# Designed miniproteins, single chains, continued (4), part 64

Each design is a single chain, and the fold is of that chain. pLDDT is the mean over its residues in the fold that is shown.

## One batch from the design tools (miniprotein)

Design m14216
Fold by ESMFold2-Fast:
Structure m14216 (fold): chain A 75 residues (1-75)
Amino acid sequence: MKKVTISIKIDKELEIGESITKEIEVEGVKYKVTIKKLSENKYEVTVTNEKGESKKFTIYKELKVGDVIEVEVDV
């Protein structure tokens, strides 16, 4: 399977329960990426393709403005 890395930059400090969403295009396919803060050191990343299929990842670290999150998805 071909895998691609999607990189998302944190543009603002997130509060618990807050989400940011970005659209990213890779190899002509659009992905919607949502990052939600669950606690001070826990975030949920949801990657949704154009078909509405979603994959979820959990990140266990503190994220600051300017940090980059990388997730690997199949294309």
Scores: mean pLDDT 77

Design m14217
Fold by ESMFold2-Fast:
Structure m14217 (fold): chain A 100 residues (1-100)
Amino acid sequence: TDQDIIDQTRRNSDQSVQTWTQQSGGDPQVTRLSQQIGDLYVQYRQAVIQGDRQQAQQVARQISQTSTQASQRANSLGRTDLSNDFQSTSDFFSNSAQSL
């Protein structure tokens, strides 16, 4: 069901947030940004399921912007792999927003 997809997205998002937080060494800024990205993932999935192109595009832009900030912070901490992961997320959602 749509609700099962949303629930699974939340579980996956929470797992990603936990992983990113641990990879950052518990950095407060990366933790905050990771939590925001996780919440935005759920909002993006909801918008896609509802067929709300405008909302999906807006949320995708927010994921891209927040992921760029997380990438920059991770890079400043010397966490190159984590920075690259956030940059890949930013690029993916930037492209998604343009294709909607």
Scores: mean pLDDT 90

Design m14218
Fold by ESMFold2-Fast:
Structure m14218 (fold): chain A 125 residues (1-125)
Amino acid sequence: MPPKILIVDDDSGVLGEIANKIQKVFPDAEIYLATNGEEAIELAEKYKPDVVLLDARMPGMSGLEAAREIRERLPDTKIVAIGASTVNDPELRERFLELGADAILPKPFSEEELKELLEKLLASQ
C-alpha cells in the first residue's frame, strides 16, 4: 500500500523541495501539503497519513501545538519534527520528544537522510 505523507511548512518553496525529495525515494507516495497548523490537523484527520513531517517554527499555531493535537487524534501516525535541533532550539527539541515525536530531522537535510528516516518509520507502520 503506498505510504501517505503529510508535509507541514509555512514556506511553499520548502514544501515543494521536500515533496520532490519524497517523490524521488517513494514514487508511489500520496503527498499532502499544509502551510499552517490548523490545515495540518484537518488534512491529518481527513487522510490519516502514515507520517507527518512538521516544521517546528511556524507562525500562529506552533508546530508543537499541531503535533500534540495530531498525536491525540491519530496515535498511530508517526511525527517528525523538521528543524527542531539542539543547535537551533534545544528547548523546542525536548518538548517535541516529550510529546512522543518519533524523530527530529534538522534542516537542511539530504534526500538520503530523508529516505533512511522514512524507510525506518514506515517499516514499523
Scores: mean pLDDT 78

Design m14219
Fold by ESMFold2-Fast:
Structure m14219 (fold): chain A 80 residues (1-80)
Amino acid sequence: MSAAEELAQQLIDVRNKALGKAPGAPTPGVGGYVKATQALLRGLGFTDVPVDGVLDAVTKEAAAKVSDQDILAYAERLTG
């Protein structure tokens, strides 16, 4: 697996954990997944998404518009 594919899989897993975890107060680690997902979404052009670790409606909507292929393309740009 390439570095880009490994990074993409990690980013996809982080996004899925952020979105798949129950709503409510963040548990240790959950807020970190949300914050990492928000940073990823901003990198993909969703500039309205805050990087605060809160799974708000803007974050959920932006994440729903991002495909696994979009994340792979982003990872390829980050890894060179």
Scores: mean pLDDT 73

Design m14220
Fold by ESMFold2-Fast:
Structure m14220 (fold): chain A 72 residues (1-72)
Amino acid sequence: SAEEVRERVLQELLKEAGQKVADAFSAGDYDAAFDILIESAERLAKKYEEQGDKEAVEFARRIIDNIRAQRA
């Protein structure tokens, strides 16, 4: 389901980037925190593309687009 794909992508993103993002926010470096999230989501999107998981790619790309839109 779409919910299962979303939960999996978010869990993998938190596993890869969660501590680094938390550390950046704690340091007051919000730009670094968002850059870490974008870079990690891009790595996950590439991984999902290689696996043929189109729904996970679309969700990871949506995360990237939403973060970029909020900072514009």
Scores: mean pLDDT 84

Design m14221
Fold by ESMFold2-Fast:
Structure m14221 (fold): chain A 56 residues (1-56)
Amino acid sequence: SMMQRIEKAGEATGYTAAKIRQIGLAIDGKQITDAEIQDIIANGVKTRKALLAAAA
């Protein structure tokens, strides 16, 4: 499925789509859309640092 592909691609950034979605739920309780997950994966390390800061 598309989500599984996103999760596998996200491994290179140190985060899976599932983990990114869970971090998103911690941010104001919002769910992350598939488009946002793709953008997060594409932005790589910068987005990873931003998500870590937001999750803290």
Scores: mean pLDDT 55

Design m14222
Fold by ESMFold2-Fast:
Formats: structure tokens, C-alpha cells, sequence
Structure m14222 (fold): chain A 70 residues (1-70)
């Protein structure tokens, strides 16, 4: 599995490019600079960047291994 970081207006469609064995980290933030710093720190294999915001699909949040908000 890969470590996948998802942030911004992520939808269930974005999950279709992930595998069941992937580790899904969802970031909910309006702070673009902090989102970039978080990505650098986390060293994900894949980033799904849908901008910034708190409007993550509940289905995505439910399937996430970790949800981070700031």
C-alpha cells in the first residue's frame, strides 16, 4: 500500500484511484502554506490536491485512516 494524502474539496471519485491497502490521510484546512508543510513532513507517496477547505465528502472522511484538521 501507498501513503495517500488528500486535501481540499475531496470527493468519493478521488478514492477510485486509491487501493484498499493504501493508508489514507485526509487534511481539512483553509491554510495552504500549512497544508504544504504538512505534506513535506508526512512524506506521502501520492498527493490528491483539491485545494483548501473543510468541504471533504463524508464518505471520504469515513474511509480515511487519519483525519487532520487545522
Amino acid sequence: GKKVLLFGKVTAEDLKVTNPDDILVVLKTEDRERAVEFAIKEQPDVVIDRGVGYEVDPTVEEKADEVVEF
Scores: mean pLDDT 82

Design m14223
Fold by ESMFold2-Fast:
Structure m14223 (fold): chain A 81 residues (1-81)
Amino acid sequence: NIAALKAAIAANPNDADAYLNLGNVLAAAGKLNDAIDAYIQAVQLNPNNADAYSNLADVLAALGKLEIAAILSAEAASLSA
């Protein structure tokens, strides 16, 4: 539920996992630009979150931004090693 996730973020704006979950729900709903914004916030709050980099890369690839998607996929792999 996007509204519930937005309410959770409003209550705790430093919750990186809430932004990751918001990005996932927005991507599933086809709101790819909104999903990118949520994933960027998740990465800014927790730069060691490999899942946020991987999911951001997937959305960017879906929008045809293959070069930046490849860079973010490499970052996710580096964080998982």
Scores: mean pLDDT 82

Design m14224
Fold by ESMFold2-Fast:
Structure m14224 (fold): chain A 90 residues (1-90)
Amino acid sequence: SIEELEEELEALLAESKALAKELLSLPIDDKEVLNRIIGLALRVIGLEFDLELLKKKDLSDEERQKKLEELLADARALLAELKRMKKELK
């Protein structure tokens, strides 16, 4: 359902936000690595904003589902990249 897609997306974004904050709290000496983490954190903020805007749009259920599925795919890819970054910093 649309509600289940929104809940899954919100959960993924919350996990991504927590992980981005964790990574930004680390003492990163490599400027390229730090810039990559900042870029990922900005992408989390962007997806959170896109979801909030989508919730306010007057869309058909079909259009809303399609847009949520697109955001969900982007959120999954972003979380995977954040998890990969965390492994590389161990």
Scores: mean pLDDT 88

Design m14225
Fold by ESMFold2-Fast:
Order: sequence, then C-alpha cells, then structure tokens
Structure m14225 (fold): chain A 51 residues (1-51)
Amino acid sequence: GPVYAAIKLKELLKEGKEPSVSLINGAYPYAEAFFTPEELEKFKELVKKYE
C-alpha cells in the first residue's frame, strides 16, 4: 500500500540506495503527509527524474 511504499522509499533514501519507479509512484499519495520538508524535496527531484 502507499504508506508502506512511503516507509520503504524513506529507508532506501536514508541508506543511499536508488528506489524503483513503482516505489516512487506508490509513495506519491502520502509523500506530503509522511515526509519531512527535506525528504519531500528529494522526493520531488526523483518524481521529476522519472516523469
């Protein structure tokens, strides 16, 4: 689900690992509510890369 995708994406980014496109898309609905402002900026860069 999107909450799990957001958690997993956050873990991968913290570990310096590249997330999959499916994880990025899965996290999208919850990104604003779940991520800190700094994590949200990183997430927006990833979304822009895979648009």
Scores: mean pLDDT 73

Design m14226
Fold by ESMFold2-Fast:
Structure m14226 (fold): chain A 82 residues (1-82)
Amino acid sequence: TEILKELEQIGNDFQNFALELMKSLKDPEKRARIDRLVTRFLIEMSLVKEQIKQESDIEKRKKLLDEFKDSAEEAKREIERL
């Protein structure tokens, strides 16, 4: 439960980060790239959420969350480099 709440928070933070950046971004190619990155991230988040729900081992659930955190930070860095 706590792990799923943290995963949801990471997802919300990432979406808010992307939406805020998009408010001032006028380049249609960069906007399209960010939209594709966000869409892919949300699909990956959905898959990780289901993996965590199916996992009974708390340490493995924590590992899945940590890997997702790393993926979210890398995605933010990729967007920032655009």
Scores: mean pLDDT 85

Design m14227
Fold by ESMFold2-Fast:
Structure m14227 (fold): chain A 98 residues (1-98)
Amino acid sequence: SRVEEEVKEAVEELRKMGFDERFIEMIEKVVERAKDPAVTREALELLAEESGRSVEEVREELRRKGLTEEELAAAVLLSRIGQAVNAGDWEKAEEIAE
């Protein structure tokens, strides 16, 4: 997917810059986890709830924007991991990445 390609490039740059391997491992786990249809469904349901839309309305918006459900799931998980890491909650970040 496009997200997998972008994440691979970002991971290589982060490694070259000496970023924390724990954070890099979480990014890699999220990309793999986003391939799971159950994780994709959970991400869609979450966005539907947060936006006051139905799951079908979210799917239609993604189709209009040329985005895959996998790309959306990866983006949602990465955003949440970033928020947890910024709050210093590495345990929560790892739970999100599993």
Scores: mean pLDDT 72

Design m14228
Fold by ESMFold2-Fast:
Structure m14228 (fold): chain A 58 residues (1-58)
Amino acid sequence: SEIDFLKELLDKALKNVEKMTKEEYDSALEFFREMKKKASPETQKLIDERIAEIEKKR
């Protein structure tokens, strides 16, 4: 499902955020923010929580 794929991408981003270049990091955050605009309210909350974790780990 699209939600399972999104969760996998978010988990991979969180795992690898410290190893990302600035360009990779910026592109990943832009991608998730764009996905959030098209998502249900529940999925938007998940994306927000994961973005916060990614930004904190960076």
Scores: mean pLDDT 81

Design m14229
Fold by ESMFold2-Fast:
Structure m14229 (fold): chain A 82 residues (1-82)
Amino acid sequence: STMEELRRAFQLGDTETFQSFPVEDQKAFLRERNREEETGLSDEEIEEMARALHSGEKTVLDVGIELAMRRLERGVKKVTGE
């Protein structure tokens, strides 16, 4: 499936393969990951990430790090509430 291929490319850091997919599929993947990881990204932020990936401004690794950092920030906020 398209989502499995995008997930594999993302996991392997294969920016070229990831970029070969339509931007709408890239957005769909990022929205699903945002929900699964609870990163709290807005639709506007998802669109900006997809644009940057599609243009080559960001690599899959860059976006992966950004998503991981957003997930950590949300986790820290939950802990500091205690």
Scores: mean pLDDT 79

Design m14230
Fold by ESMFold2-Fast:
Structure m14230 (fold): chain A 100 residues (1-100)
Amino acid sequence: SAMEEEARKKIEEIKEKIKELAEKYAKSTDRQERFKLRNEILSLIYEMGELLKKNLSPEEAIKELEKLIEEVKKFKDESVASFAINVLKYIIKEIEKEKE
């Protein structure tokens, strides 16, 4: 099935923002700034999850989320990678429940 072009573009923009924020998180030495960046990353992951659920079949949405998990594993900061992967896995489980 085909995703609308605008939805694909928004998802790619969100992925790029997540990568940018993860790099800022890895470079930050300020506790308050790291907390804000983590919350922004989590917000973007949830926004992407909702866009995927709205625009794709459950199977295709799961594949896109699994692809993002592989990208997140490449993040330099292990703590940001860990919480992002946990949230992505949670979204996958929710979609799987709706698919069954």
Scores: mean pLDDT 81

Design m14231
Fold by ESMFold2-Fast:
Structure m14231 (fold): chain A 91 residues (1-91)
Amino acid sequence: MTEEEREELRKLQEEVREISAKVFKELEEKFAEADPDNEEDVEKVIEYLVEYFGMSEEQRELLRKGIEGDEEAAKKVREFILEWLKKKLEE
């Protein structure tokens, strides 16, 4: 691996972190007042994320479970979002 290849890899990792942080910050700001115990607020968050990331019905169900406290479901959703971000960076 060359120094140029290492620099390109670092730039990609930095871009992924920056875009990820920006996306999560925007989502947090948009839903800052959303109550996780309020079913209507939870559904609004789910619908927005599903449309934003182009999630399937199965991924929507994982997202709902993650919000309800299922750590495994939450991890899978984060992995899908990270894969989506990587794909966007590749264009």
Scores: mean pLDDT 69

Design m14232
Fold by ESMFold2-Fast:
Structure m14232 (fold): chain A 85 residues (1-85)
Amino acid sequence: SAMEEAAREAALRAATEAMLKVREEANEKLEAGDEKGALEAAIKGLEAAIEELKKLAEENPEWAEVAKEMIEEAKKEKAELEKQL
């Protein structure tokens, strides 16, 4: 549906922007030889992405299911990175 497409596009855009910032910070830390700092930056970026997706779901209840799926994926990725610390 048009609402599902709009919701997915908005959620994907928010998550993509958050992920780009995570990638930049992680790369800077890795270039400096700070592997732990890179993991910590990635975890913080995923936390930021989760909060943006939660905000999107709260402001647009029609998009809640799509945002919820993306939040669960981000939480799983975060948990996997936390195991590497």
Scores: mean pLDDT 75

Design m14233
Fold by ESMFold2-Fast:
Structure m14233 (fold): chain A 82 residues (1-82)
Amino acid sequence: SEEERLKKLIEEVEKAFKEADTDGSGTLNREEFRKFLKLLGIYLSDEVFDLYFRKIDKNKDGTISLEEFLEWFKEEYERSLR
């Protein structure tokens, strides 16, 4: 089902996030976020990376929490179904 597929994708994202979060802070800075994307097989130019980092970093603190990433990911997933 769609719900089961989304659940599995979220589990994979959570695993990659933990691996990229080397200091255990619960957030990713720019360098850790690039590592996170590479673990997911995503390679972006600097310009595209900056665009996505700004979109996902909703509170503008210069880091991305798992919650912020999952909120964005869920919105993009919903949008891809339209």
Scores: mean pLDDT 78

Design m14234
Fold by ESMFold2-Fast:
Structure m14234 (fold): chain A 70 residues (1-70)
Amino acid sequence: MSLLEQVEEFKKKNPEVYEKIKQLVRDYLQNNMDPDQFAQQLVQIQKEYKIPPEILTILVGLFTAEELQS
């Protein structure tokens, strides 16, 4: 399964979590959140929803690229 397919499957199964991670990345990049708070919330989301670290890393990277292009 491609990484893109894994991201789409995650979004389909966990749309609220997907949007929560996206908003968290956006808040961090807009200086509404300090680095320690960002890291702590990201770790809590990962543990709470049992997200594979690889998928979380890809999501953060994609949302960061999206925000920087806007």
Scores: mean pLDDT 80

Design m14235
Fold by ESMFold2-Fast:
Structure m14235 (fold): chain A 82 residues (1-82)
Amino acid sequence: MMKELEEMIEELEPMLPRTAKNIRRLAEEGDVGIALSLARMALAVQKISGITTDEVEEVEKIPGATPEAVELHRKLLEEKKK
């Protein structure tokens, strides 16, 4: 599980550096399940549509996005924009 998450973060970093950093932070804070969900969603959208997903509105459109993952991602983006 943790190794898989690290691999997904590495794959996302060149495409979605902000999202990759937020996912890593969630995993470090113990929210591994939410971090995994976000990584899976970002990779799935990138693979299917070639869309980059660093904005909250785009994350909400990803198939498989949970409300909890979307809300945490929104909070993390707001914190980083400060």
Scores: mean pLDDT 64

Design m14236
Fold by ESMFold2-Fast:
Structure m14236 (fold): chain A 60 residues (1-60)
Amino acid sequence: FTVTLSIGELAQALKISQSAASRLARRLAAEGKATVRRVGRTTLVTMPVDVLQALIAERK
């Protein structure tokens, strides 16, 4: 399963800044763990649910 989040939603989920979320999304895309796409004014990131859960667990 995958989840699609905006950069703002990712920042809120991980409790980090939008700048940090944007850098993280680019890093995950470079590692092949996420797909980053732009739709209008919104940047969306799609990743496996287990990847998102691991990121949340690592920060808590």
Scores: mean pLDDT 78

Design m14237
Fold by ESMFold2-Fast:
Structure m14237 (fold): chain A 82 residues (1-82)
Amino acid sequence: ADKEEAIKKIEEVKEKVKKAKNIDELTEAGGELYKIMKEYLSEEELEKLQELAGELSSKATNLEEGKEVLIEVAEKAIEILK
């Protein structure tokens, strides 16, 4: 599908991640990111990013660390879509 549209949607989710005030809002943004990745990435690409997200998330203990995880996953998704 349209890679430019996918990148735009991911950039919008990155802004939501930055604005998240609590873990619930961050989790919602993560769910939105997953839906975009599932729609636009191959099964192999999605699996790699889910593995990365799981590894990084297991080490995140606060809101700021959780934001860093989702931003890193989003940036990797954008690089795949280029």
Scores: mean pLDDT 83

Design m14238
Fold by ESMFold2-Fast:
Structure m14238 (fold): chain A 89 residues (1-89)
Amino acid sequence: DVEELFERYMAVLERQLALDSSLTEEQKESILKSSREDFRTIVENNDPEALQEFLDVLEAAENEDENHPNPLASLAGRGMRLLRERANR
């Protein structure tokens, strides 16, 4: 269920962004918006590999396993990349 995957993804991202004191509220909001648009694009393109990557990252983050690197480092990086792409319009 793509909707369930999206809700899980956004819940994990929002939780981790809330814990990150280095980001401004504007940056956090922009990352959340960019992540929603990125997910929508992946769904519209019917890209099962990209959706599987989201699932793998979510499962790692949901387990809160110390043995996994911070998966949100890559999610936040993706969000920042989308912000830069928009700014460079």
Scores: mean pLDDT 63

Design m14239
Fold by ESMFold2-Fast:
Structure m14239 (fold): chain A 74 residues (1-74)
Amino acid sequence: SVEDEVDAILKRGYMEALEMVDAGAPLEEVLAVVDRTREEVLALLRRHGKLSEEAEREIERVRENMKAALRERV
């Protein structure tokens, strides 16, 4: 399902970002992975006609939570 694909993209992006933090990558590069992950999710939702203001707000909330968690680990 589209929801399963969204979840898979988000988990993959967050795991990649965590591995970069553990490897000592600059915060700017780590946060760029989160932004790229968001763009992939938005593109997927747009292709399936599921992009709404509510969905955009939910994805922005997830992005902010990921960035906050990653900042705590650097």
Scores: mean pLDDT 85

Design m14240
Fold by ESMFold2-Fast:
Structure m14240 (fold): chain A 94 residues (1-94)
Amino acid sequence: SAPSKEELLEEAKRLAEEIAERTRESNPEVARNAEEIVRLIEELMKGKISLEEFLERVEPLLVRMHSLAQEAGDEETVALIERLGRVLKEIAEL
C-alpha cells in the first residue's frame, strides 16, 4: 500500500503544476517558484541531479512560496504547498 518513488514524484509534479496554474496571475513569484520545482522534479526523474541536491534546491523554494501564500491570505495555495511538502518528505524517507 506504500506508493512507489515514481508515483510520489508524479504526485509532487502534479501538485507543483497546480500551484503554478492557480497563482500565475495572483502571485507570479509563487508560480515561478512552483515551475522551478517542476523542472527540478523532471531533472531528478531523468537522473540529472541527486535526491540530496534536489531536496537542497527545493527547500528554499517551498519556504518562500509558503511565506508568500500566507502573506496573501491564500489558504487554498498554502494547503497545496503543505501537501507538496509532505509528498517531498515521503520521497526523502525512501
Scores: mean pLDDT 90

Design m14241
Fold by ESMFold2-Fast:
Structure m14241 (fold): chain A 77 residues (1-77)
Amino acid sequence: GKGKQISDLSLQLSQSKNIDQMLSLTRQMSDLGGLSQKEKDQLLEEVRQLWQQGVSPRLIASYVGGTVLTRVVRKEL
């Protein structure tokens, strides 16, 4: 299901070596989660800020995955 695909992309994000790869994976996860353009743009900006602050790829992946999965659950209600 979509949850597994988002989890698999989150694992790839945790292994990212550069910001461009992280942003690409964040976009893919956001599209799978059915985020609006505004929600996607906000999440991409948050990922850029976390990267600039030196937050680890693992923690960024956890944050993005959690955010996207929360949005999926809210849409199913």
Scores: mean pLDDT 83

Design m14242
Fold by ESMFold2-Fast:
Structure m14242 (fold): chain A 74 residues (1-74)
Amino acid sequence: SLEEVLKRLKELLERAEKLLEEFKARKDWEKVRKVLQLVTEKMKKIFELLEAGDLEGAEKVIREAEEELKKLEE
């Protein structure tokens, strides 16, 4: 559902913000850059899919972003 997609998107953004603060505290600017690039790219794709009515496609991109953020957490 749209509500579930938006909930997952909110959770993704909250996770990304937490990682940004952790990487900033460590002065790991390369990881800060990677998180920002990932969020920017995936948000663009997610909203294009939502505007097209493709909820399944949006959910897939959110899952891909979640996996990439987990890789950055180590």
Scores: mean pLDDT 85

Design m14243
Fold by ESMFold2-Fast:
Structure m14243 (fold): chain A 100 residues (1-100)
Amino acid sequence: VQFSSLEEAVNWFQEKVKEIFKWSSKRLAAELERIRNCEPTEHPEVVDLYAILQVYAGKGQLLVDCPHLVDALEKLQIDKENMNLDKLNKYLEKVVKKTE
């Protein structure tokens, strides 16, 4: 899948997470707010997906300095310097397959 904008990538992420977890948009927004505020979470898969998206959106940089996101990137062995759409799709598929 080719995203022509950050907005398309964010929308895809939100729809995929809602599909996997059967969450409403409000529940997803609440979880993302918890992650942004570095609050404890019971859903490491959402942290993993959000960390991947943040690195893509930030062109190799995390937009939020949060230990949970840093740990997720290290666990997933994300190549921040060579982050591109093909790698984004591969990382996202890897996390989704573990959640299915």
Scores: mean pLDDT 69

Design m14244
Fold by ESMFold2-Fast:
Structure m14244 (fold): chain A 95 residues (1-95)
Amino acid sequence: EKRKEYLRLGAEYFREAGDLVLEHGGTRETAELFYKPAELLEQAAESDEKFEEYAQEALKLGEELLELVRERFGETKVSEYLEKGIEHAKKGLEA
């Protein structure tokens, strides 16, 4: 099922971005900002009726995080993983 695969991949990218933040000296509170959209995409993959609501909320949070990361740090591995997470979440919504 392409939809669930894309949503799960999006979640994995958001989790990897949060993990990178911790590895580069970020706080746990900051990493949780990345884990929240990952959890929402995981919920979207498990819910046939509410997947759009969860995925759209995750996209909103992910896009806000991408903007903040780019403004603060520019192009990094964190911004790259956020872009991939957003791309896969969008593909999940379209599938």
Scores: mean pLDDT 84

Design m14245
Fold by ESMFold2-Fast:
Structure m14245 (fold): chain A 55 residues (1-55)
Amino acid sequence: SEKEREAYIKAVDLAKSLGYPGGVAGMWGEVAKRLVGEGLSVEEALEIVKKLLTG
């Protein structure tokens, strides 16, 4: 879906902005995409990814 793609792209960009290489960033993109696919909003999925990357 468009929301799954948006979550993927935004999570990849977030991970890259924190200095992670593209392979690791892509893994976090897949996590965010899966969370949205399971019923979370893009914003909720990104908040979870951000907390996991920065906590």
Scores: mean pLDDT 87

Design m14246
Fold by ESMFold2-Fast:
Structure m14246 (fold): chain A 73 residues (1-73)
Amino acid sequence: MSEAGKRAAEEVRRAAEEAPEEARQKAALFGGFDSPEALVESVERGIEEADRAGASERALQGMVEAARKELHA
């Protein structure tokens, strides 16, 4: 991953850790995942795939923002 991709993945992991456990579990359930860890892994894989496809830093940050919104739902 590029530096932008690494930062985006780290921000998603941090956002998940900062979110209340109930919010993390709810986000995972609504996302169709069996655990909050599965949700975070899925988002991280998406960021890695986008980075490999040449996504801009702005696009990668958009993915982080979408994940934060989901975790606060």
Scores: mean pLDDT 76

Design m14247
Fold by ESMFold2-Fast:
Order: sequence, then structure tokens, then C-alpha cells
Structure m14247 (fold): chain A 86 residues (1-86)
Amino acid sequence: MDLLGVGLGNQVAGMFRLEGVDISVSQAVEVLEKVTGKKITGSELPYLGSYLTQALKDPEKLVDTISEIAGVPRELAQKAVDRILS
């Protein structure tokens, strides 16, 4: 269970890292929690992709939250979100 959860969390964090957003698994989880308004516990890490899909319904909030949590320019966060939506 833990290895699968870590793998899926690393996949989501890796999607943001492709555009230069240096984000940890913990920061990716915090972004998704803030955007969706839902709490993500360790048992829900395997469903992180579902939370990302929900967060993508509000791409402006997702961009702003990534910029805040990762400490990156909004333009860089926007490029990462646009890449995920592609």
C-alpha cells in the first residue's frame, strides 16, 4: 500500500516538475487539498489522480495554489497546469 501511494504521489509531483516546478509529494497533496477542499489522508494517496482531476475543474485556483505552495512564479505554475491539461 505505501509503495503504491508513494509512486502515485511521485507521479503527480513529477508532472509539475516537468515544467520546473520543484514540488514534493507532501506539497502536491497540500495543493490538491486546498483546491478541492478535501482532506487527503495516507489511505487516499492511491486516489491522488482523482483529486488532480477534480482540481483541474478550477485551473485558475490550481495555478494560484501551486504558485503559493511551491514558491514559484504564477507563469511557471500555469505552464505546468497547461501541460497536464494537454
Scores: mean pLDDT 71

Design m14248
Fold by ESMFold2-Fast:
Structure m14248 (fold): chain A 86 residues (1-86)
Amino acid sequence: MTEEELRELVKEVIELYKKGSTPNEIYKFAHEKLGEIGRLIAYLVLHYLSPDSGLYEGLANMIKSVYKISDELYEKIEKIVEEEVK
């Protein structure tokens, strides 16, 4: 899984959000692309685009814990999400 693959999925998730896709549609799409890493990307994008919910940060941390995603990979994904949502 390359940084380019992660960044492309982040862009696709942002575009789905802009088109009015529901959160459920977005993370199903992301999961179909990159599994639980895709779901994590969807949750982090939704967290940055909808910060008032608080829900998506909790869901992202749950995926990190359950699927044993490294701090390095998680921080890399967060950085890509922050860069692309800005």
Scores: mean pLDDT 82

Design m14249
Fold by ESMFold2-Fast:
Structure m14249 (fold): chain A 72 residues (1-72)
Amino acid sequence: SAEAAAERERAFEIRKVEILIDVLNDNKSRPDLIQRAEEALRLLQSPSQAEREAGRKILRDVMAEINAEIAG
């Protein structure tokens, strides 16, 4: 069903953020990115669609900052 598919996609999205937090913790170079990723994880688990979208925005911003650091 569409509901089951959406639930699986959300579970996968949450798992990706958990993996990112683990990788950032192993490196220990950017505690600010860890805190922002943890906030994104909390928001993505919210029953509120607006809060989930806010979490996705934070995640995009964190990923953009990581990509910029790798490129520089």
Scores: mean pLDDT 81

Design m14250
Fold by ESMFold2-Fast:
Structure m14250 (fold): chain A 69 residues (1-69)
Amino acid sequence: SLESAITVLEMAIASRPDASLLEALAPLFDDEEALVAFLVSQGLDRAWVEEHLRTLRVEEALARLRALE
């Protein structure tokens, strides 16, 4: 279900060591704000969602920097 998918996404963002999940989801939305708005429309707190996505973005940036070296 959509609710189960959202729960899995939240847990994956919180515990995941890399940012590939954000890359997989990005093509489904015009931008990151659209993804956040979608999750908020499903009953999630915006601040909570944004904090988890911020963690994922940091991991993505670090992975990109490591790949350049």
Scores: mean pLDDT 60

